Designed miniproteins, single chains, continued (2). Designs and how they scored, part 100

Each design is a single chain, and the fold is of that chain. pLDDT is the mean over its residues in the fold that is shown.

## One batch from the design tools (miniprotein)

Design m7691
Fold by ESMFold2-Fast:
Structure m7691 (fold): chain A 87 residues (1-87)
Amino acid sequence: MLEEAAEALRRGAERVAEEAREAVAAGADPLEIAEGLRKAAEAALEHARALAEASEDEELARELLEAAERAARALLETAEELEREAA
């Protein structure tokens, strides 16, 4: 379960970041897309933390938190990039 969650977070972040860049290239408002990415990053971290705290597997919990932190960072970096484009 946690291993699947970590992999889903990684793949989800990659896909969401790519779709965000594609959307802006197609004419979407970069500020609206960036806001969505920031909310997604916050939600991912909150969810991963809750799952990690509920986990009986300390090692898997650590891997999940690390995966969520990497995913959130990727989303936040993409959001910052889009915000700079909008400025």
Scores: mean pLDDT 79

Design m7692
Fold by ESMFold2-Fast:
Structure m7692 (fold): chain A 60 residues (1-60)
Amino acid sequence: LEEKIKAAEEEKAKLEEEAKKDPSDSYAKIMAEELGRAIEDLKKEKKKKEEEEKLKEELE
């Protein structure tokens, strides 16, 4: 998960730079938004897994 989040954040940053250089490039802007949502979902999944691992440690 961490590696996937990092890779997606790097790709999003590149797309955001492309969108800044050419504001008429709607593709770069749309892809950056899609990656932003995917990154947020991945971060939520990571947090949920960390919480589950913590609960297992407390129960044992």
Scores: mean pLDDT 74

Design m7693
Fold by ESMFold2-Fast:
Structure m7693 (fold): chain A 65 residues (1-65)
Amino acid sequence: MRRERLKARVDEIIAKVKNPKAQEILKLAGDLLVRRTPEDATDEEIDRRVEQLEVFAKSLEKLYS
């Protein structure tokens, strides 16, 4: 299912973040993102959501570095 693939990509992004506080925030944001994504979401929509989370992750790492 596409939602399961999105979750795997979200988990990969979270695993790459080293700051514990940033990682905790990303776990909450990522879980919400997956839950709000329709089962029939297109690959393009999934890619956009992953990209937005990656940008957010980089911002959080800078904030907590």
Scores: mean pLDDT 80

Design m7694
Fold by ESMFold2-Fast:
Structure m7694 (fold): chain A 65 residues (1-65)
Amino acid sequence: MVAELKRRLEEARAAGDAQAEAEVLSELERVIRDGDPEAAAEAREVLEEELARRRAEVDAALAAR
């Protein structure tokens, strides 16, 4: 289940689909809030990977000046 959300997040990013990306992030947050502890841990890991990726993009954009 969480692996499917990770795949959908990657596809939304590749397509530049901000709405689909937001929907997947919302589902990950729901799993963290309402899911079992194992699923919540996996969802947190996916969000941590996404935050690391965004941080790298910001760093790359700043370096491109």
Scores: mean pLDDT 78

Design m7695
Fold by ESMFold2-Fast:
Structure m7695 (fold): chain A 94 residues (1-94)
Amino acid sequence: AMATTGEAEIDLPEKNGSFGVAAVGSGEATRAAVAALQELIDRGEKGDHLIAFASDDSPEAREALERAVEKMKEYLEKNKGKGKGYFISVEVAP
């Protein structure tokens, strides 16, 4: 049994009463989590307030995190004035 662990951190420039966090890491669970976040954004739905961090310090994980942050920003921009406290979260299942 081999487990790779690291640390992922999101630098959010502006919260503006709304907060989103994405799970980031390597492997299938992380890809599924990112896909779920994309589906949520594309539908324009309020997410559940579940926050997950996948531990991975690879450049690949950092790029995935950056893309997730960009999508969260787009979601918040599109939903300005429609609601406060939008929590976009992604759950990483074992």
Scores: mean pLDDT 45

Design m7696
Fold by ESMFold2-Fast:
Structure m7696 (fold): chain A 67 residues (1-67)
Amino acid sequence: MAGALVLFDKDGDGKVTAAELREFLASLGFRYSDAQVEALIARADRDGDGVVDAAELAEVLSTLPPR
């Protein structure tokens, strides 16, 4: 749990790309397709830049069903 945000923010830039999110979700055992990951990014990313802040992503993930 501690350090999960660091795993989201692989670059240490406070931003998470679709590729980083895919890798992170895969490491948690989630089997999301590329399209599903992009859909999650689109939901979190109001900028439309394909990148989300680690804080925004953490908030979105906290609203997802835990299991």
Scores: mean pLDDT 63

Design m7697
Fold by ESMFold2-Fast:
Structure m7697 (fold): chain A 62 residues (1-62)
Amino acid sequence: SMAARQAADAEDAVANVRAAAAENPDMEVGDAEAVIRATPVLVQPAGAGGASGGALARAKAA
């Protein structure tokens, strides 16, 4: 349960980075995703992805 929520938070963070990269073509998306994946998810700020971000990730997966 908690591990699944941590994974969802990581996906929310990845989605946010992809959105930011879309507005900044000079950004290295792969590098940013790698940093997010390596960063301890439990340190992630509550406002960084939230529950609404999780819903977006689900819609994209479907």
Scores: mean pLDDT 56

Design m7698
Fold by ESMFold2-Fast:
Structure m7698 (fold): chain A 99 residues (1-99)
Amino acid sequence: LSRREEIEVEAALLQILAHLTIKDLEKSKDPKAREYAKRIRELSTRLNEAVDRGDFPAAVEAARELAETMEQAAKDGLVKPSDAENARRLAERIEELAA
């Protein structure tokens, strides 16, 4: 795969993880869960749009912010720590590939 194709794959995996996380957050009655779901959705959209236009610096920033948001949600007990760790690794991989 080209470096661009590798970035697209890693970004797609992070977007899938974000989508599953949003679905879990929407089942929660905690008001914070709705705020995290909204933020994760916004960041996932920004990541997708950045990748689609080949703006890899913007994609790296969106992926990093997405991973940080999932880490914060995990600290609040709303997201599994393993999902936040997977998001962090995917964001780091996108940054490495975009270098």
Scores: mean pLDDT 89

Design m7699
Fold by ESMFold2-Fast:
Structure m7699 (fold): chain A 92 residues (1-92)
Amino acid sequence: NATTYNNLGLIYQKLGNYEEAIKAYEKAIEIGDSEIKAISYNNIGNIYHMLGNYEEAKKAYEEALKIYEEIGNLEEAERIKKGLELLNVALN
């Protein structure tokens, strides 16, 4: 179940087990629907951002943004766009 993998990722992330969190989110992306994929990409982006891996964070956020726009979740899409704007400032 993709939701179970996403929830496992959140648990690992809360514990600071970021590698295990990313693997769980990647599994959620593999088998999940569009909404779960977008959530999981956004969570991967948050982990990379916390770790200072800004290029990897940007890629993950861009994937989440694309999916949220495609499914019409404009609120989450705008939130991610704002985050990407701030991240682009940090990269430059």
Scores: mean pLDDT 87

Design m7700
Fold by ESMFold2-Fast:
Structure m7700 (fold): chain A 65 residues (1-65)
Amino acid sequence: SLTEQIAQLIKEAEKALAEGDVEKALELVERVKELASQHPDPLFSALALKEAEELEKRAKELKEK
């Protein structure tokens, strides 16, 4: 399902950040944003977008170090 796919992408993005792979994390975040915008549940979409934005912020902070 779309919900499962988004959840898996978020987990992969968190793993990429833990490994220091900022480029991969940002690619996964963009995919989460794309799929979240297409999700039929507006509450789930909003929460997924918020998670993606937090992951993107963390990735950008890591890139500056």
Scores: mean pLDDT 83

Design m7701
Fold by ESMFold2-Fast:
Structure m7701 (fold): chain A 91 residues (1-91)
Amino acid sequence: GPMEERALEELRRLRREARRSTNPQEAVRLAERAIEIVQELMRTSDDKAFILEAARIAKETAMEAMRVATGPLLLRAIGLVLRAIGLELDV
């Protein structure tokens, strides 16, 4: 429905911003926000197809954070990828 479509548009925006980012802290924050949107969709929507697509976009956003992150931020980015995979499996 309209709420799920709006969430997917915001997720695609976050993924696009992460792909353009050369700032590790920014990319990690974008990925954390993407995970939060997926968790909210899982709580408020029963549309498995939208939730699965949202989880995939969040995973791709976290993978972009891994591309630019180093040291402790890289470990955080890896954790976000694993969390997104877990959300994908829970759908």
Scores: mean pLDDT 90

Design m7702
Fold by ESMFold2-Fast:
Structure m7702 (fold): chain A 100 residues (1-100)
Amino acid sequence: MTKELIEKARKAFDEGRYDEARELLSKIDPQEVLELFPELDLDGFLVAAWALAIHGMDEETLRRLLRERGVPEEVIDSVLKAIRAGLPHVAELILAVSRV
């Protein structure tokens, strides 16, 4: 169920329906998001991190989760700031640039 909500939120976000994406993420159980986190692809885990941020997950835990998913140390702060600002697409762009 939580994975389906993340996928619906990702689709809504990709289609520019940001309010709908945020509403879907507000209904997710943060504990189930944590359990699914290792199984998600790049786009999925960035949206999942946004869900955790919406539910008040602390910055240290979010930073650790991003690190465990292979986000480079040099861009973790920028990625986290983008996610907390509700801009996971900007976080994705930061990651794409960091690989060049």
Scores: mean pLDDT 76

Design m7703
Fold by ESMFold2-Fast:
Structure m7703 (fold): chain A 61 residues (1-61)
Amino acid sequence: SRYEAIAQTILEQLGLSRDDVAAAEVNEQGAVVITLKDGKRITTNVFLPEQDAQAVADAIL
């Protein structure tokens, strides 16, 4: 899907694999936030309408 393609691009740009990711969510500003298994949080510069941002966050996992 389009959201899976965007999710994969975000992970590749950050040098991450899905194995590194514990959670992905959308913050109050509409940005996708990735939580790594070591507890680090990365706020991406991806700003989409809230529903699309959530779909991308769901696709990252």
Scores: mean pLDDT 79

Design m7704
Fold by ESMFold2-Fast:
Structure m7704 (fold): chain A 61 residues (1-61)
Amino acid sequence: SAEELERKLREIQALVMEALESTDPAERARLIAEARRLMEEMGLPQEQIDRAVASVEAAVA
């Protein structure tokens, strides 16, 4: 449903923001992995998911 998709999108955004603000590499990896899982559940193309994850990882490097 649209409501479920909006909820998942907000959750992904929150996880990404937490990852960008985190100073702990292990916590960042966990948050990024959780965001990836939600993106996969939404059926996003793998190429798009990989690009998004790479962008977040580059931003915290």
Scores: mean pLDDT 82

Design m7705
Fold by ESMFold2-Fast:
Structure m7705 (fold): chain A 67 residues (1-67)
Amino acid sequence: MEDERALQEAEERGQRAMNMSEEEQLEVFRRQAKLAGISEEEAEEILRNSKTYRDALNNINDLHLKR
């Protein structure tokens, strides 16, 4: 069932998030950027201007929600 798999993936994602390496965080960032419709070049510029990967993720979301 999709709901069962989704719950398992969410738990695994939560567990990994606590122990995510910088490289894994970068992969999550690039995936989120692609989902938000941001080009890889723009994503790299956002990452370069961000202090942390969390900040970069927030910047991607902010661009997706243009006022």
Scores: mean pLDDT 65

Design m7706
Fold by ESMFold2-Fast:
Structure m7706 (fold): chain A 57 residues (1-57)
Amino acid sequence: GAEAAREATLAGGGGPAAAGGAASLDGKNVQMAREAARHGREGDAEAAAEAARLGGG
């Protein structure tokens, strides 16, 4: 839940948790990158911004 996500975000500030979280979000961005290639690179920037927003808290 939100509590676990909050702890993960704070604890993930350094180490494998941060890398793991980023990797999970990047997995989504891999698929988004394929779609963005169809439309243009705008989707890549938007997906990256969303990932950063979610990871940032």
Scores: mean pLDDT 55

Design m7707
Fold by ESMFold2-Fast:
Structure m7707 (fold): chain A 89 residues (1-89)
Amino acid sequence: SAAEKKAEAEKYKKKGEELFYEGKYEEAIKEYEKAIKIDPNYAEAYYNLGLVLFYMGKYEEAIEAFEKALELDPNNEKAKEGLELAKSV
């Protein structure tokens, strides 16, 4: 069901957040990519992907992820702030 897919995507997103907090950036990316594969409209997963890419110094890739998050959720203030920050580097 759509609800089961959403719950699975959220589980991968949360796993990515845990790994990101532990400084395991490449592992965090893999978990966010799994969440996005299950739910391609998951704006928060794209935002989190942008954050980890930014922390890795991959600013161009971070910009793309933040832009995708804003495309999916134009009112996401965190994604807007992340995009402005990544462009200012």
Scores: mean pLDDT 89

Design m7708
Fold by ESMFold2-Fast:
Structure m7708 (fold): chain A 55 residues (1-55)
Amino acid sequence: MTLEEVNKKIEEELKKRYRELVEFQRTHSDEELQQRYAEWQAERAARNAKWKAKR
């Protein structure tokens, strides 16, 4: 509850989140990433097709 402890807690949380991102990128599953990317690409393509068709 002291400012020092709150500051350290925030710093640890930020470090934790950054480490999580780095770990995710380092040990990411290509399968999971490709699935997510494919879904995003499909949505992107659907939006593009819809935009083009409506013209």
Scores: mean pLDDT 70

Design m7709
Fold by ESMFold2-Fast:
Structure m7709 (fold): chain A 102 residues (1-102)
Amino acid sequence: VTLTQSPASVTVNVGEKVTITATASTDLNGQLNWYRQKPGGAPELLAYNGQRADGPSRLSASGSGTTFTLTISSAQPEDTAVYYAQGSDGVYGQGTQLTVNA
């Protein structure tokens, strides 16, 4: 399985909506996880099997089949990180760098 993320890099202002998309080469049966890694930090699980894990209400995950999205409805400075999609087979996407300007 191949996972492709879009965009590779995005810069937004505080309060703007961000959508990160992961496209899989095959149907994942809803089994896609989202992780965030801040500079110098450990990876943080944001969503498991297409459902949001413990996190702020502004984060949501959706999708099925081959297309999955992570949406941040109102970006905050603390959302600045690299975001990774991971399939159930352990394959990661290339990552999306998000930068949020105050």
Scores: mean pLDDT 79

Design m7710
Fold by ESMFold2-Fast:
Structure m7710 (fold): chain A 60 residues (1-60)
Amino acid sequence: VKKAIEEALSAIKKLLEMGEVELARELIPKAIEGLESLGASKEEIEEFEKEVKKMIEEAE
């Protein structure tokens, strides 16, 4: 799970660095669904969402 969270964050960060903000936003719900299916806790999902929101706000 931890590795999957790190990979998802890395993918979103890379898209934001490329200017693909809309694609990054589209990937978020799919990443959350994938993490939940891998057994991520509610706290891990909330931390992931918080980090992603911060990255998007800083990219705009």
Scores: mean pLDDT 77

Design m7711
Fold by ESMFold2-Fast:
Structure m7711 (fold): chain A 83 residues (1-83)
Amino acid sequence: MAEQDAANLRAGVDGLSKDLERTKKLLEEGRYEEAVKQANLLDIVAGLLYAAATFIGDDEVAAQARKLRDEASKIGEEAEKKL
């Protein structure tokens, strides 16, 4: 299970990173309502990944998930300011 758990956590971080880049593009394109919606979803997903990583004791993934959550929150705030 350790190999599978590690792979799943890494895949989660990679997926969130890609979704963040997509959300940044929505903000750049002036699609502010969509950027807010996506940023809020990413915040939730990053929070779940952080909880899972903390439960397993993977401090590295937990730190990465927290950073991604902070980035999602900032994108959401910037998009909301443009509405």
Scores: mean pLDDT 82

Design m7712
Fold by ESMFold2-Fast:
Structure m7712 (fold): chain A 77 residues (1-77)
Amino acid sequence: MMQITFIALDLNGNTISTTTISVPNDPSAFQQALIAQANRFKQDPNLARIIVLNAPSSYDAAIDAASKDTGIPITRA
């Protein structure tokens, strides 16, 4: 398990919400968790983008896939 932090931001770059979850050390499980969390954040009409903290660069393909699936810009910081 790894701890991944998601930061939901509005159009002005202000933090709407910060959520930390435990995910298996598996890109597929991470992608599913990210899609679920993005869809939860997407319920807020002020959501502009999501930043992911503590994700390794090997997960960039999963982040890109989740961004395309949800329609929300998602980037690793």
Scores: mean pLDDT 85

Design m7713
Fold by ESMFold2-Fast:
Structure m7713 (fold): chain A 58 residues (1-58)
Amino acid sequence: SPREELVERAMRLIEELLSKGTPEALEKAEEIGLILGRLERGEISVDEARERLEEIEE
């Protein structure tokens, strides 16, 4: 599903950022975690979560 694909993508990015271990990477990992938490609680849509994730990837 689009939700499952987005969650998998976000989780892979978190793993990569945590492996990098720079302060900037750790901050991005935290931001992605917050997006996933909001999506899980139904506070944001899948489309909103995708937009926010794309902003962090840039």
Scores: mean pLDDT 84

Design m7714
Fold by ESMFold2-Fast:
Structure m7714 (fold): chain A 71 residues (1-71)
Amino acid sequence: MEKAKKLIEEARKLIKQAEEAAKKGDFETAYKLALEASRLAREAASQIEDTKESVKLLLDMAKRVAEALYT
């Protein structure tokens, strides 16, 4: 469980960095950071036994990635 929590925390930090890059007009860096965050979120979800919790995590992360790239 602790490993999944660390991956989620890292993914959230990468999303925040992607938002900052996008605000500066560096969309290439923002996209790369968002892809890495998505990778970490999927890895975290794979460690969650409860399918319902995994789906909720993936949907939340997908929403955050979309918001970061759209801003």
Scores: mean pLDDT 73

Design m7715
Fold by ESMFold2-Fast:
Structure m7715 (fold): chain A 84 residues (1-84)
Amino acid sequence: GKELFEEGKLEEAKKAYEEEIKKDPNDAEAWYNLGLVLKEMGKNEEAVEYFNKAIELAEKKGDWKTAMEAGVKILELAVEEVFK
C-alpha cells in the first residue's frame, strides 16, 4: 500500500542525489542526503559508505555540522546492527 508508494519516492530521491553527486562529487551534503535515502531504503551498508564519504568531504571544507550529523547516523546504524 502506502509503504510501497513511499519506496518509489525513495528511488526517485536516490536518483536525484546521484545526479547531484555526478555534477559536484565534492558536495558533502549531497553524499549525506543520499546516505539518508539509502538508510530509509534499508540499505544500511551502502548508507554507511556514503556517510563516511560525506565526513571526508565535510572535513576538507570545514563543515563540522555535516561531518557530525553523518557520524551520528553511522552510530545509529551500528546500534541497529548490534540489537537485531
Scores: mean pLDDT 79

Design m7716
Fold by ESMFold2-Fast:
Structure m7716 (fold): chain A 73 residues (1-73)
Amino acid sequence: MEEKKKEIEKLKSELEKATTPEQYRDVIRKAAELSGTGAAAVYVDGQPATLDQLKRAAEALIKVIEEEIEKEK
């Protein structure tokens, strides 16, 4: 749990620094690895997406993981 929180903080920091589609896709991929969800693969596997869509996907996935952590405590 604690290590997962630390990893989420890293992803949030990377998301704030992200300015390119590749950087957003990296955040999505790392977040998907933490959550174990295949939903993010749609954006990682080269599906057409705008910068805004990639940013929203990364934010949504991070939020899901944060909510899971909150439910643990």
Scores: mean pLDDT 69

Design m7717
Fold by ESMFold2-Fast:
Structure m7717 (fold): chain A 88 residues (1-88)
Amino acid sequence: MEEEALKEIEENPELRKLIEEAEKAFEAGDYEKALELYEEVYKLSKNLLIQAMALLGMAGAYKKLGDYKKAEEYYKEALKLYEKAKKE
């Protein structure tokens, strides 16, 4: 599962760059930019574990922006995808 996710990141430079930029934006406190970048990661990847990671990033960003309802929604969806990925 994680091996397939790492392989997709290794083989797709655009996906890797988006993940790095999303993490840097989040660390810099640019939570709106982090949301946009994590959404692009979610759209670009077909891997459930990468999609779950992107949804967790969005949940974290919404929490930092004070939107706790959106944060909870995205967190729950991320957990569902993560559990689905673990069964594959």
Scores: mean pLDDT 83

Design m7718
Fold by ESMFold2-Fast:
Structure m7718 (fold): chain A 65 residues (1-65)
Amino acid sequence: MLSPEEAARRAMEAARANDVDRFAEIAKEAGMSPRSLGILASQIAVKEGDYETARRAIEIGRSLE
């Protein structure tokens, strides 16, 4: 089972690649909604100073609802 932190880090990679399908797969593997995954990934990205990845993660998570 993917931990939430591992899922968020993989989701950040998918967001940087603009890979919506991979983002959705990660959410399913982690048992998270795409929105929740996007929020968690954005929080980690902001802490790392990566505001563009944070923005993309939120947008992708929202788009999958």
Scores: mean pLDDT 86

Design m7719
Fold by ESMFold2-Fast:
Structure m7719 (fold): chain A 57 residues (1-57)
Amino acid sequence: PAAEAAEEVAKELKPSADEINRVYNEVVAKLSPLEETLPKEEVYRLARELARELLEK
């Protein structure tokens, strides 16, 4: 879920390969552990927000 959300946002913003890898790794590292405690829908939403925030710079 977190990884899929990061890929979706990356496709919309068309970042460089380096930016995509950096954002993907950051989102997965921070939000994958939360998949055990939060609903999938919530993790997906947070992953999308984090990915957009990181790519909008």
Scores: mean pLDDT 71

Design m7720
Fold by ESMFold2-Fast:
Structure m7720 (fold): chain A 106 residues (1-106)
Amino acid sequence: TLPGGPFGGEGIPDLRNSPRPEDRELAIKNAERAVEAGRRLAEELRKAGLPERAVEAARLAGIAVGIAQVLDDPEVISRMEAMADLGEGLEEAEKAYREALERVRA
């Protein structure tokens, strides 16, 4: 339940300056849950013998949803979804998620 402020391209500084610490903590928690859900889905797809691209896409989708929880930026979601569909950019997506999460925690 992240209301999302009017983020002007980054969103991280605005979210970090939220007057409600609970909202920031909830956003971080939701981001972590999304990434974990994508990871679990990826493992199930791997066990089912699906192609590695499908496994990677599941992980990227989780990361994209996670980033959205801390940034509340539809453009970031759309870009991450495009990467997930292509099955590419996993390390870039993970790096972006980690950086966004650390900035919110700072």
Scores: mean pLDDT 60

Design m7721
Fold by ESMFold2-Fast:
Structure m7721 (fold): chain A 60 residues (1-60)
Amino acid sequence: MEMEREIEVGTAESFVAMVKWLYTKTHDKQEALDILETLLKEAQSEEAKEIVRRGIEELK
């Protein structure tokens, strides 16, 4: 069951990286933040939530 958390953490890191890349193309900061805040609400593990929170703070 730790494998499911590890996959979620890796997925969160990849998704945050993708959203940051999308922001470099669109320059729509609010859209990027809205996507990350949605991901934060859907995250199940505290480790995944922390990764998304860091992404949000770096983008603000």
Scores: mean pLDDT 75

Design m7722
Fold by ESMFold2-Fast:
Structure m7722 (fold): chain A 60 residues (1-60)
Amino acid sequence: SLEDEVLKQVREEMEELKNDPSLSKEQQKEIADLLLSIAKEKLSEELVKKIEKIIKEILK
């Protein structure tokens, strides 16, 4: 489904972000916050909550 593809892409992007040695933890948080803000404008509240959970799980 489109939802599954979006959640898969978010997970891959967040894992790349976490493993990027050029980025500080603060920069990782700023990028994640920006992505979440964009998601809130474009996607359903239910899907946004799933995205937020993935971000928190990976960056924590």
Scores: mean pLDDT 83

Design m7724
Fold by ESMFold2-Fast:
Structure m7724 (fold): chain A 96 residues (1-96)
Amino acid sequence: IRVTGTVRVEVTNATAGLLRIRITLTLRAAGAEHEEVVELELAVAAGRTVRAEITVEVEVDHPGAEGVEAEGEVEVEAVDMAADIRAEVEVEVELD
């Protein structure tokens, strides 16, 4: 089983500051839980548009497709800045 999480973040109308992005991709299968966490910090200049696309993958070798759950979470924090933020998470599960 392969789980792919694609996160897209767009920041507009920003003041100068720091953007923190935390992505958590969780795969639950056959009574086990697998979690991948990616944290990214982006410096943002005033008046700029920032776009980021991050792909996270979790792969587990297990037989069958029963009891498979995949979950993607994104958290975006504007540190010492004001901004309009749009975040999108897409989760894709590929079964063997």
Scores: mean pLDDT 75

Design m7726
Fold by ESMFold2-Fast:
Structure m7726 (fold): chain A 83 residues (1-83)
Amino acid sequence: MEEEIKELEELKERVKANLREVAREEGLEEALEKALAEVDRGYEEALELLKEGKIREAATKFTAGVIRAIGILEQARLERRRA
């Protein structure tokens, strides 16, 4: 359990670093805070499931959070003015 929690925390940090890099490269920094919040939410929900020994369900919840975060950045791309 502790090892799996550590792995999830490390994955969370890697995902957040990647989202920050993408947002910087594409000028989506204003949407980044909302995207990172969705990753943190997915992490919190996954952490609760890991404490219950539900490893696969935890992975699903974390993945859903990451997908929502990506969706926020994609929505920002669609809404931003390109001038």
Scores: mean pLDDT 82

Design m7727
Fold by ESMFold2-Fast:
Structure m7727 (fold): chain A 61 residues (1-61)
Amino acid sequence: SLEEQLRALYREYAELLRRIAAGDESAQPALDAVWEQLRRLEAQLRAQGVDPTSLVPEVEL
């Protein structure tokens, strides 16, 4: 589902942020790609009347 995809992408985004914070600059392109996917999925959910923040309240970007 879109909700499951959104949760998976938020977890991936958090892990990539941790890698960059640890000095792994090679994670930057992957972080940018995941961010773009998150924005698109959030837009799709909002278009369906679903607030994406209600699905992943513990992971704020």
Scores: mean pLDDT 74

